# Designs tried in a protein design run: designed miniproteins, single chains, continued (4). Part 108

Each design is a single chain, and the fold is of that chain. pLDDT is the mean over its residues in the fold that is shown.

## One batch from the design tools (miniprotein)

Design m15752
Fold by ESMFold2-Fast:
Structure m15752 (fold): chain A 68 residues (1-68)
Amino acid sequence: APLPPPSEEEVERFRELMRKHLGMTDEEIEQYLEGLRWLNLPLPDEETVERIKAMRDGGLAGARALAA
């Protein structure tokens, strides 16, 4: 079944999570959102974004302190 499109608020929340936790640019976030739309996938929540960060950093995320 097709997923309902995310609301503007959900998209803004996702953009903020990606910028804050992954340090992604607006262009990179748009490319990621395009990929999710093409794959018909839901927006990841903040816990999922943190896991993506940990996997991307190859365990280096454990050595980084979140300052905020």
Scores: mean pLDDT 67

Design m15753
Fold by ESMFold2-Fast:
Structure m15753 (fold): chain A 79 residues (1-79)
Amino acid sequence: MSEEDIRLEAELALLEMQLAVLKLRIRRHGITEEDIEALRELLKRVEELLKKAEEVNAPEEIIERLKELKKEIERLLAE
């Protein structure tokens, strides 16, 4: 993998961790306005990272994981 691919994967892992923490909070207290705003901000960051990954022709595995993460966030927001 290129240095760029490694950096993208590290950023992806951070976003996945942030969603996991947010899901734990939602499960504990229910979804709040603050949680909805946090999900929207996270979605924007995932979309930005996905655009970068596509521009640099990142490995399909990274792009697929980003698309899956985006779908999960969109599903939470649709409820």
Scores: mean pLDDT 83

Design m15754
Fold by ESMFold2-Fast:
Formats: sequence, structure tokens, C-alpha cells
Structure m15754 (fold): chain A 84 residues (1-84)
Amino acid sequence: MSPEEARQLLDEADVLYSRGEFEKAVELYEKALKIFKETLGEDSPEVAFALRALAVVYSQLGEEEKADELWKKALDILKKTTPP
């Protein structure tokens, strides 16, 4: 699997999210997240972006505790990967 495949999954998940198909969007975001972790590493900006997208979807589903956990993970990665 390639980062390009993961990016395509993110784009498809974004479309599903915009249509209100939150459960399907979660599945595609999680697949993209796994590919980014395996291909680019756990602390990559791409992993942070996928985690943030998942947090938004879980918040829309009312899963606030899971959304907060995902937001914290994304922010921790972004603090490591973005210039101060």
C-alpha cells in the first residue's frame, strides 16, 4: 500500500463525511491512517491529519471521549512535526 492510496482514501472519506455517511467515512479514514502509519511512520503529518479527520467524524457521531483522544494524538504529532 502507498501514501497515494491513503490520500485517495482520505479524499473519498471526506466526500462521505460531506454527505453525512459518517460510519463509512470512519472506515476509510481508519484505513488511510493505517497506511500512513505503515508507510510514513506514526509521527508523520499525514497521520496527524487522518487522526484529526477521525476526531471530527467521531464528534459528529457524539463519541466525544474518542474524539478528544484522537484530537490529543493529532496535536502531539503536529507539535513534533511543525516548526515552532
Scores: mean pLDDT 81

Design m15755
Fold by ESMFold2-Fast:
Structure m15755 (fold): chain A 84 residues (1-84)
Amino acid sequence: MASVGAEVTKKLQEIAEELKASLSDEEEITRKMIAKAAELYIAALRELGMDEKLIDAIRRIAEAEDQQATAEALGDEIAAEAEA
């Protein structure tokens, strides 16, 4: 349980960094493509039996205007909850 939570937080940080790098080039188009990729990723996580709260957090990151800041804020919330 704790190990899974730590890995989830690290994965969210990795996603935030990748989104930041992608958004440095062709901002609007890249943002839309990342959102579409996130939808597929969310579907995969749901099939793997991930918590709906985590899926909702990832969806919020995909929909956010500032994905990095949103990912960091959600990562902090998940760490505080200590539940995957």
Scores: mean pLDDT 62

Design m15756
Fold by ESMFold2-Fast:
Structure m15756 (fold): chain A 107 residues (1-107)
Amino acid sequence: RQEGLRRMVAFLEEEAKTTTLSELEQQALELLREAAREGTALDELARRLSELTGEPASAVRRGIENALASLDRGLRIAAERLGLPSPEAAFETLTVEQIFELARAAG
């Protein structure tokens, strides 16, 4: 679970290198980074992001769960299709775009 959040943060940081983030988006990324480091529970992370963004905590929690599930699905599909030994090997080998493309293609 915590490993999934750390991988998601790494992907968002890679995308941030090519995209101009707003101050709010930068603060949200920092909260995600802190949560990944501290092992923050998903409910607590959702509450912190809800306070920052003004979005309901239930909607934020669902969004995070959906993002983590899509990333996990994409990594598993990539590992299987490319003959890689694990989802971790797929994460190390593929770009964030390739992983999300595979997740989208899977439905």
Scores: mean pLDDT 71

Design m15757
Fold by ESMFold2-Fast:
Structure m15757 (fold): chain A 85 residues (1-85)
Amino acid sequence: SAEFQQLKAQAEQLIAQANSLMDQFLKTKDSSIRDQLLSLMDQLGKLAVQLESYRTPEGVKLSMEAGALHVSAATLAVVLRKEEA
């Protein structure tokens, strides 16, 4: 559906933004970038639930990709926070 394609495009944009912020965070180790990443991951998590609700292979794949990225970003934020302490 058109709504599904719009959600897919939004998910792809947010995933690209998250990857860019992760690259910046690895270079700068700026806590404000970390907080932006965590906020973006919350948005991706909500979008993943909507995509999964369509019960299509494409929606499931995007939901899994968003979930994997969320876990990676959360793990990175925790590890780097401990190193800052």
Scores: mean pLDDT 70

Design m15758
Fold by ESMFold2-Fast:
Structure m15758 (fold): chain A 68 residues (1-68)
Amino acid sequence: SAAFERRAAEARAHFASLPEERKEVLRNIGEELRKIGDGLDKGIAEARKLLAAGGSREEAMEVIRKHT
């Protein structure tokens, strides 16, 4: 945790030193990654419900795939 927090702080400081054009590109990439992460979280939640209801692992994987 502390090591991750230090690396995150170093990354933020480095980002702040970049030209604005590069910051914009990185922000766009970060937004796309956040969207993928949100889709994955939703897919996992739905897959867990399906497995709890007696669904197969293959069906659970398909649900996750549809959300990513």
Scores: mean pLDDT 79

Design m15759
Fold by ESMFold2-Fast:
Structure m15759 (fold): chain A 109 residues (1-109)
Amino acid sequence: NPDKLRELVEEGKKNGDLRTGLLEVIILAGETLVEHFESNPRIAGGAAATIEVLADELGLELPRQGMDLRQMVAAAAEALRALAERTPDEALKERLREQAERLEALLRA
């Protein structure tokens, strides 16, 4: 039921619990991207796409169409940094920044 799912998502966004949950999923996706970047580009691409979709839900602009995996990683790192600056929770802010730095390190090969 799409309408009921939308209602639950909007209600969750109002109390901040959903926002915190989405940030935790973004951090996990960042870890997955780092772990699988060289060994499994398909999983890494899925993790980067997850960060892009959830960052859009949290009010960030989506990356450009036709990005390759390295461009997706760059966009994901920028999204994580922007989310860290918007995050009042210091522990989550630090974890988001750490994941952004790990993604940026992949691009400096």
Scores: mean pLDDT 75

Design m15760
Fold by ESMFold2-Fast:
Structure m15760 (fold): chain A 69 residues (1-69)
Amino acid sequence: DERQRKIEEAKSLRREADELYAQAKRLEQQAASSSPEVAGDLMLQAGILRREASEKQIRADELLAEVKS
C-alpha cells in the first residue's frame, strides 16, 4: 500500500544518507593526514556528500511525517 511504500522509501533514503555521512567522515579523516592540496579536494568531496545526505534525510523525514498523519 501507499503508506507502506512511503515507509520503505524513507527507510531506503535514511540508509543512503547514513552511508553518505560515513563516506564523508572517512574523507574528512583522510584529509587530516593528507597534504594541503589533497586535503582541499577531499574536504570539498566530503562537503558534497554531506549535502546529499542531508537532502535525503529531509526527504525521509517528510515521507514519515505524511505517514504519521
Scores: mean pLDDT 87

Design m15761
Fold by ESMFold2-Fast:
Structure m15761 (fold): chain A 63 residues (1-63)
Amino acid sequence: DEWEKRFQEAIINNSVSPEQLIELWQLTEKLSLEEIKARLEAGLARKPSKQLEELLAAVEKLL
């Protein structure tokens, strides 16, 4: 759908703030902050990424 496409593009291009990406995740996937944090931690364990580290820090600020 249109929102999922825009959300994926925002992640790929990293053109929005980490906090905005987390809000998009909550709205599109209906996930809690704790669920988003768990997914980001799992992602970092598989492949380290500066973008994932920034998103994890933003989730921790919102918790």
Scores: mean pLDDT 68

Design m15762
Fold by ESMFold2-Fast:
Structure m15762 (fold): chain A 88 residues (1-88)
Amino acid sequence: SMVERVRRLVEQLAESLIETIRTGDVAHEDRAREIWATLPEEVRELFEELLTEQLNRKAAEGGGVVSREQLIQAVEDARRDLLDRLDE
């Protein structure tokens, strides 16, 4: 289904973003960029909104600074929140 395809792409996007943050490897960044371009605009907008909310939470906890590990966690939390909304 379209929803199952979008779910898989979101999971792959989050994994590629996390590996890009962790390793700095251009191959993971390129994969993330390709997946992002494939996602429907509505899904991209929702992911940006959820990721921004998570980053703002982490920044508030860290006095305006987000660590690499907090950035990874924000991506993981945004992925989970988006996938939960797709299950509605």
Scores: mean pLDDT 85

Design m15763
Fold by ESMFold2-Fast:
Structure m15763 (fold): chain A 92 residues (1-92)
Amino acid sequence: PEKLAKEALEKAVKLGKFAYELYEEAKKRDPELAEEVLKIMEETSKKLTELGEKAWENKDDPEKATEYFEKAIKLLEEAEKRLEELRKRLEE
């Protein structure tokens, strides 16, 4: 699962940067949307931490570790879509 772990980490870093840029833009124009960005990031961070802990507990079981990293990648992709929807709302 090393490749999936690296992919999840890279996606998490990219998502965090996108969310921070969106948060800064939203603070100027729509404070409520800015709070929604923070909420998505807090929820995503909490779930990622839980999945990472489970992957670590199962480090000697490659199939289970892989499953948790796949769930982490899917979670990050879903969070990115939610943030993209908020970005569209900010432009309208």
Scores: mean pLDDT 84

Design m15764
Fold by ESMFold2-Fast:
Structure m15764 (fold): chain A 81 residues (1-81)
Amino acid sequence: MKSAEERLKELEELRERLIKLALESSLSPEEQAGIALRAIGLILDYELLVKQGASQEELEKYAEEAKKEIEELIEEAESKL
């Protein structure tokens, strides 16, 4: 089981990869901004859950869902390279 700090780092690394791919893609600046804002929002929501003292089960569930969503956004950006 990963710590909250390890999960946050994993999500941040995925966000950095997503932003890089979006910038290299044929997506419009508006679409690139939308993707970046969505990924940032997912990470902020995870950080908020940690601050609110959410259970380890809730944190793991959210982290997996957030990771999946960011990975889906990465696939979308890669399809527009």
Scores: mean pLDDT 81

Design m15765
Fold by ESMFold2-Fast:
Structure m15765 (fold): chain A 87 residues (1-87)
Amino acid sequence: KKEEFLETLRGLAVDLARSQLKAEIARAQKEGRTLTPEELDALIDRIVDEAVEFAKKIAEKNGYKLTDDEIERLREEVRAEARAFAA
């Protein structure tokens, strides 16, 4: 079902975003620095864009073309989850 597939894509995008965010925060900590709020916001925006592009490619490989509305919804949901994870 489309709804089930979209939920799977959301889960994959969120997991990818959290994984990348965790790795970047760990890298900053290893370098002895703390990310500023501005740096964290910029990092989250980049990671969200990458996660959404990954989900689009998975959808296309499975014969699914996401609409602009579905892409924007996914972007908003992934950003909210990434921000919650970082807080």
Scores: mean pLDDT 84

Design m15766
Fold by ESMFold2-Fast:
Structure m15766 (fold): chain A 83 residues (1-83)
Amino acid sequence: MEADREKLRKLFPHASEEEIDYILELARKNGIPVEEIINAILPFANSNVPLTTLAEKYVELRKQGKSRSEILQALAELVMANE
């Protein structure tokens, strides 16, 4: 939705249109609220890991039934491994 796209642009000003569209489509195809993805990846927005990679990892673990805390820990570990 337009509101979700604008929120992504505002929170991730360095993200490309392609990255934003990819995250929105990923959320839509997997039936996950885009707000959940945004809230999970926002702390890592300035990391060396691409936003699309963070979003994919969130969706993968969410589909595996991992808790929010487990997913956030995995994202933090992914960022640390790329520093």
Scores: mean pLDDT 81

Design m15767
Fold by ESMFold2-Fast:
Order: structure tokens, then C-alpha cells, then sequence
Structure m15767 (fold): chain A 68 residues (1-68)
């Protein structure tokens, strides 16, 4: 979880607490490979642009794959 939240924080620039909130919301989508769903969840939690949310979702998926 921490690595996923840190990946979102680095991509979006939001606080770690907001990144952790986004990570929790996006995690079910990331686990099933649904990048669009993950980006939507991140965007809703953080308020960042769609482009930033997609970058964060891709970074978070890489962090999840490296942790598992």
C-alpha cells in the first residue's frame, strides 16, 4: 500500500494522506488491470487532471506489480 500511495503522490503532487485515499479507492481496479477505472478513482479522490490521474494509475500499477 505505501509504495502505491507514494507512486500516486509523486505523479500528482498531492499530500501523502490524499495519495493513500486515492490508493485505497483505486486498488480494486489496479488488481484487475482496469487502468481507466483506477484513473477515475484517483481523479475523484485527488481532483487532478485526467492526464495526471492516468500517469498516477500507471505508476501505481507498476508499484503493485513490483510488490507482488
Amino acid sequence: MRAIAEAIQRATGVSLKKAEEAARAALPYLRRGDIVGAATAIGQATGVSWEKAVEAALAARRALEEAE
Scores: mean pLDDT 81

Design m15768
Fold by ESMFold2-Fast:
Structure m15768 (fold): chain A 61 residues (1-61)
Amino acid sequence: MQELLEEVRKRGEELLKEFSIEALLGITEALSNVFLKDPELAEEGKELKEKGEKKAKELLE
């Protein structure tokens, strides 16, 4: 489990090197929009968008 989390973290750092923060935010927004179109997933879409924005801010620190 810890190994998988470390791999995900490492992958995220590599994405920051290859893509801008704007690109990562755009991906998060696109995914949250898909969730928001489904009434059953609307709440999860809102949470995903908020968490994505929060994580982006943490990475900028």
Scores: mean pLDDT 64

Design m15769
Fold by ESMFold2-Fast:
Structure m15769 (fold): chain A 98 residues (1-98)
Amino acid sequence: MLSVEEQLKMLKERIKEDEEELKELEKQAKSTNDPEVLKELIRKLTILQLRLMSIIVEAELLARKHPEYREEAEEIKKRAQELLERIQKLIKEIEEKL
């Protein structure tokens, strides 16, 4: 089994990758009014939401089992929640174009 520190590092790496993907999807959404492309962006954003929700659940479980890492796990949760809020706003903006 991975150490708690290795698990937290993996969650941070996943958030970084998900944030870079979100930035790319935000750029695509601003550059297009094509309904088919916009619908595809919503599908990709929905998958990204599920990945971020998984990160939040995993961080919460780590904090619960290892209270000494609670602050680091809460920071990971906060970062994932901020990205989820950005995705929700972007989905609403895309839906307004459809």
Scores: mean pLDDT 88

Design m15770
Fold by ESMFold2-Fast:
Structure m15770 (fold): chain A 86 residues (1-86)
Amino acid sequence: VEAAFESDRGLGAALARAAAPVLREMAERYPELRETLLRAAEAAEAMAERLRAAGVPEPAPAVVAELAPVFNAAVRAEVEAYAKEL
């Protein structure tokens, strides 16, 4: 249970970190959201580094490679939907 819990935390952080470049790309596309998206990208990177420093296990690279494109597509779609409502 503990190992599974730590793996979930590591996977979440790795996916958030993988989405940071997408958030930065969307910040350039939507200047009205720039500050919010840049802060989100920095927070995701900081969270991943903090968990790594705390010894939380890194997810298998194959799992991140499989899930990151789907997660990144969802992040991009959510940002585009939010920006469209502004």
Scores: mean pLDDT 76

Design m15771
Fold by ESMFold2-Fast:
Structure m15771 (fold): chain A 108 residues (1-108)
Amino acid sequence: EEFEKQLEKARREAIIETVKRILEELGMPDEVIKQTLEEVKKAKSDEEIINIVLKTVRDYLEKQGKSKEEIEKTLAEVKSQLERDIKFIDDVVEALRIIHKVTEELGK
């Protein structure tokens, strides 16, 4: 179904946009964000996306000389934000599926 393909594409693009915003909020350089987004686009699962982002944040904070405690705290917050945002995107995608189904039934 064309609609399902468009939803899957929109979901992926929404997750990519969310990753970009989180990295921008952390003050990551544009070059690091761009490279991370290219890796995220190739990811096969949400878990892989989360792992890519967490690795990028860890590597950057280590280069900035942040303490292990500060790095782990930041990584925990980033992971929580990503999981919440992905869940919200999934809830919206499901709502759109329901609306599409109802619209098809009302057109009968």
Scores: mean pLDDT 87

Design m15772
Fold by ESMFold2-Fast:
Structure m15772 (fold): chain A 82 residues (1-82)
Amino acid sequence: SHIEQLAARYVESARQLIQHGQQLLQTLPPSPLTQQLQEQIQRIQEQIRRIEQATDPEDILRQVKLLLDEMTKLQQLMLQLQ
């Protein structure tokens, strides 16, 4: 379905963002901010799992919207680490 294809594209974007966040974590010393980054990566991974388990189109769309919110938070944290 078109919704499933849309969800797959956002999941792929989220996985790329996670990879960038993980690369940052490998270069930085432990801090409260790097702990927040790791927790936000975990939240996105959990949200990807929820999307992959969703079968109802309306639920898939809701989970994708939540994924986008969590991705925005991760991007904000990554900018603070610059």
Scores: mean pLDDT 89

Design m15773
Fold by ESMFold2-Fast:
Structure m15773 (fold): chain A 98 residues (1-98)
Amino acid sequence: GTEAARAALAALRAALAAGDAEAARAALEALAEAARGTTDPELLRAAAEAAVEAARRFPEAAEAAVRALLAALRTAPPELIPELIGRVLRAIGEVLDA
């Protein structure tokens, strides 16, 4: 749900600040699960931004970032779908470069 998604996003942001690829991957896995239970547009945008940044900084986390973005896309309001598709494509680019 929304609370779990906020916690996972906070953990992802902490991992990004610490430069911890393993923590980022774990946070992205938690975010993918939690995103299935929320439709909060601001939270989904913030989560998508953090996931793309994680894919860019940690090629090891790029697959987890794509999975988190795809989970968010499944529950996203229609207004958010084009933005989230763009972010999925960006994260896939990071996986292909790794």
Scores: mean pLDDT 80

Design m15774
Fold by ESMFold2-Fast:
Structure m15774 (fold): chain A 76 residues (1-76)
Amino acid sequence: DADRLAREIREAAEEEIARLDAQAEQEVSRNTQLAQAQPELASDYQAQAYKSLGLAEQQKQQIRQEADRRIEEIRA
């Protein structure tokens, strides 16, 4: 059943994306706290937080693209 497999692939991708979002949020929180502790380095910590968010978005896009590709293959 291609429909069931497609749903399973989508659910697995969504779960992985949720984990990446949680990790990115934790890194942002950590860097925000560090910026408050060392205001002179706040710009560096902010840059690190944005870098972490960017990497997470890149990984999430890769996961979405791979899931879409697999779903397309089973429906071809």
Scores: mean pLDDT 85

Design m15775
Fold by ESMFold2-Fast:
Structure m15775 (fold): chain A 70 residues (1-70)
Amino acid sequence: AEEFIKKAREYVEKAKQALENGDLETAEKYIDKAERYVLAALMFEGYTPEIEEVDEEVAKVRKALEEKKA
């Protein structure tokens, strides 16, 4: 469970870096992976403040990505 959140954070960071570099395709790929790990954590632990925080970060990156895609 904690390992899923750790992986989600790693992919959020990679997505942010790709987004900053203008690589929208790579950013989307990484944020999709982060979302899958957040869902896995939710299925095994339910809502925790840490999972909620990472889920919010994923949503922010997703929104920024969609805004840059026109």
Scores: mean pLDDT 79

Design m15776
Fold by ESMFold2-Fast:
Structure m15776 (fold): chain A 70 residues (1-70)
Amino acid sequence: DLKKEIERLEKEIQRLQQDLAELQAEKARLEAEGRLTPQQAVVYDAAIAILQAAIDFYQRKLEELRKKLE
C-alpha cells in the first residue's frame, strides 16, 4: 500500500529530525559550557553526519513515492 509506505517514511523522517535536533542541541550545550573535547566533537560530528545522511535517503525515497501518486 503506497499510502501506508508514505506515512511510514514521514514518521521515520520526523523521528530522525527530532534525534538530529536533540544531538545538535546537546553538542551546542557542551560547547557553550566549555565541556566539548576535540574527541567528543569528532563523535558528535560523525553521528550528526550519519543522521543527516539517513534523513536525506528517506526524503529522496519519499519524493519518489509521491511522484508515483501524481
Scores: mean pLDDT 86

Design m15777
Fold by ESMFold2-Fast:
Structure m15777 (fold): chain A 81 residues (1-81)
Amino acid sequence: SLEEKRKELVAEFAEILGRKDEWTEEQLEKMLDLFIENLKENPALTAEDVLARLVKDGRLTPEQAERLLRIIKEYEELKKE
């Protein structure tokens, strides 16, 4: 069940980035892990801060940023369990 939930979050992440059909589940999971690590690169900035900057730069819509933040939080909770 935890593995299935993880796959669902990875698939939703891929859809937001428009890459669902280009990459394997393993590649998408690695991309999500790297994305989360990059968000944590500066300990003075929260994931919300980094995503807000991407919206300001026109790289993400506010809706995409909110969905990504939810996915990141849920994915990290699954890793903790």
Scores: mean pLDDT 75

Design m15778
Fold by ESMFold2-Fast:
Structure m15778 (fold): chain A 122 residues (1-122)
Amino acid sequence: SLVEKIVAKMRAEAERRLGEDVSSLSVAELTRRYVRAEFDAMDTDGDGTVSLDEAVAYFTGAMKKALPGLYSDEEIEELARAVAEALMRTMDTNGDGVISRAEVDAYAERVAAAMEAALAAS
């Protein structure tokens, strides 16, 4: 089925990115692990929170690797800041200016539920 093909592609991509066997994980658990792993990568000082500056630095580095020769360094930094600010608005629900582990976990649960609902509907 189309749903089985989508799930298989998602598992293959997640297995590649996470470096672990995801074949036995539910779509929800796979999504939770993926979201948490991305935020752990943004937490460059290991303090358990992601600041706007840490998010900007992470996206700047990622975009420089992904978009070589497409944008100037200044354009990449501006784009990275816009993406980081959008992420902060979505996840910083208490308005303290950082993304906490609890906010990451809450976001991961929302994304996991949305993905399972979408797959169940198809």
Scores: mean pLDDT 74

Design m15779
Fold by ESMFold2-Fast:
Structure m15779 (fold): chain A 91 residues (1-91)
Amino acid sequence: MEELRETLKKALEDLKKVLEGDYPVEEKIEALRRFKAELEKLIANAKPEELPILKEFIEELKEILKEKLKTEKDEELIKEIEELIKFLESL
């Protein structure tokens, strides 16, 4: 339980670092796509006791992504973030 929380926190911090850092848009888009794939895998393999932790993480992730949309100007990156938010809202 605590190990899953720490893993998710680290993954989120790594994603934020890429999104906020001075990286090419293509690398930011690739990071979002890889993150989505890994998250889908985590959800598919989740144990019942892990579902509350994943739900908490998904809500935090949605908040971070929505906040990023307020300041993002790149149309392709905006689209990729919106697609990830839509995926998270469909869970």
Scores: mean pLDDT 80

Design m15780
Fold by ESMFold2-Fast:
Structure m15780 (fold): chain A 79 residues (1-79)
Amino acid sequence: MNKEIEELAKKGLEEGDKEAFKKAAELAEELAKENSGGVGEQARLTAEYFKALAEDDEKKVEEILERERELRREVAAAR
């Protein structure tokens, strides 16, 4: 569930626990596999985001956030 993923993300941020980020990424990947459409795509991006945080990969984090902004713009542009 998203709440459990959020709790793990908070623990990673507050305690510096990279294992919490990895676990959050695994749960998000499971949600991506179980869901289709926009929910599945959002969960996949969330999983990649937490993997990047666990690896301290700032470049990857920026790329994922940019892709999220692009997706929101595409939806808005669809009229």
Scores: mean pLDDT 75

Design m15781
Fold by ESMFold2-Fast:
Parts: C-alpha cells; sequence; structure tokens
Structure m15781 (fold): chain A 57 residues (1-57)
C-alpha cells in the first residue's frame, strides 16, 4: 500500500502540468484544487500523509 501510494505520488508529480491528470486526481481522491497544489508541492512524507488521510475516508 505505501509502495503503491509512493508510485501514485511520483506519477502525479511527473504529470503535474497535465490538466486531465489533475482533474482525475481531484475527482478520484476527493481533493480540492488547493489540496492538490499542497500535495504536489509538499515533501514526500507530507504528501503520503495527505493521501492516507483522504483514502481512509
Amino acid sequence: SDERLRRILASMREHADDPVVRALAMRDLGLSPAELEALLNASDEEALAMLREKLAK
């Protein structure tokens, strides 16, 4: 699960400028635009904590 989340985060950061990837991440993870920006600009540990919190709901 942690390894999978790390791969998801890496893929999102690699495609951060793709509006389709951004829209899908916001929809699938329930992120606001501000939360997505915070996640993409956070440290790996902070971003993984945000992902775990969102997926736990």
Scores: mean pLDDT 77

Design m15782
Fold by ESMFold2-Fast:
Structure m15782 (fold): chain A 74 residues (1-74)
Amino acid sequence: MPTVEEVIEDVKSRFKPSEEKAKKIEELVEEIHKVTVEIDEAIRNNAPEEKIEELRERLRKLYEELKKLLEELE
């Protein structure tokens, strides 16, 4: 599984975004990673299903935003 840094470098290499767009992509990828860690911690700590579902919904929206930004680079 690629690291956050590897994903960011791959996107920069393939799409050659402006510095502004590159920073936005980096911020989104970092946020996705943080939410993923929060979901893993919530599952490990037997958090309520409702809380886990809210985190998964947030993660899904972040992926949608990332996909939209990447589509703008094509």
Scores: mean pLDDT 76

Design m15783
Fold by ESMFold2-Fast:
Structure m15783 (fold): chain A 73 residues (1-73)
Amino acid sequence: MQALSLDQLVAYVRRLLAETLARTADEAERRALAATVLAGFRAHLERDPSLSPEEVAALVAELEAHIAALLAE
């Protein structure tokens, strides 16, 4: 159940991030926003004692890859 819930959370965060970056015209502000979201997401996952370090790393890597794709536009 955790894997499905976390997958849905990642999908939701990725969608919100894409929509927010699309509404932000300034490139520097987009990069700063993406960095802030990634840092907050990582900190949130690291605070959850039910998640292994491996699971945290995998989820952070997925969001980081998505951010890289969005910023490569």
Scores: mean pLDDT 74

Design m15784
Fold by ESMFold2-Fast:
Structure m15784 (fold): chain A 118 residues (1-118)
Amino acid sequence: SYPQVAKPVPWSKQVQYVRDVVLATLRALPVAVYLASVPDPSLQPEYYDIIPNPMSLAEIEAQLDNGDYSSAQQVIDDLRTMFDNVFRYYPEGSPFVRAAEEARAVADELLAKLPPED
């Protein structure tokens, strides 16, 4: 949600683009189910031993809605962390890795169209 607290700078066009175009497009992909949430720690505790910075589409969306990002670059860095975590943890050719490869290709194409800074 848009924060009602006074900010020295309003939401940039870049942050709005990442939210409304990049994340919305990724969420609509059939493979988004593999990127939607981090694994349950009770079912996959070893994930958290290997991955120091867990990240998912839901975490990025929540941080955007809470106003936790100060720039589009921070959102983009978390998207990269999400993809890198999948490539680090899951075997090559797995459904998770294929989902991350497809979603990353879509994200890279859309991010190439990122509007200029306000």
Scores: mean pLDDT 84

Design m15785
Fold by ESMFold2-Fast:
Structure m15785 (fold): chain A 55 residues (1-55)
Amino acid sequence: SEAEELRRQIEELKREIVKLGEQLQANKDNPQVARQIQDKIEELVKKISELVKKL
């Protein structure tokens, strides 16, 4: 179903956020890199929010 496909996409994006969170922790002493990772996390959070609205 379309709902199952959306849930799969949401789960995949959540896994990407976890991976980026680990990268953020590894680069906490590099402000420039940390900011880039934070921006990517924010973009993925917005994508999840949009997909959740379609459920």
Scores: mean pLDDT 87

Design m15786
Fold by ESMFold2-Fast:
Structure m15786 (fold): chain A 58 residues (1-58)
Amino acid sequence: SMAEVEKLREEARELEREGVRAVLAGDYATVDRLQARMREIREELSRLTGEENPGLLL
């Protein structure tokens, strides 16, 4: 659904902002967890939209 796609894209943007802050803080354990979640979101967005690259960085 479009609402679910929009929710996932917003979650991805929040995770990317958090990831930048974590890198600046030197918290690489958090970066690893955020990147893993970002990959899950990217895969789900690809399934929902049929896009190979849904416009996420990770």
Scores: mean pLDDT 78

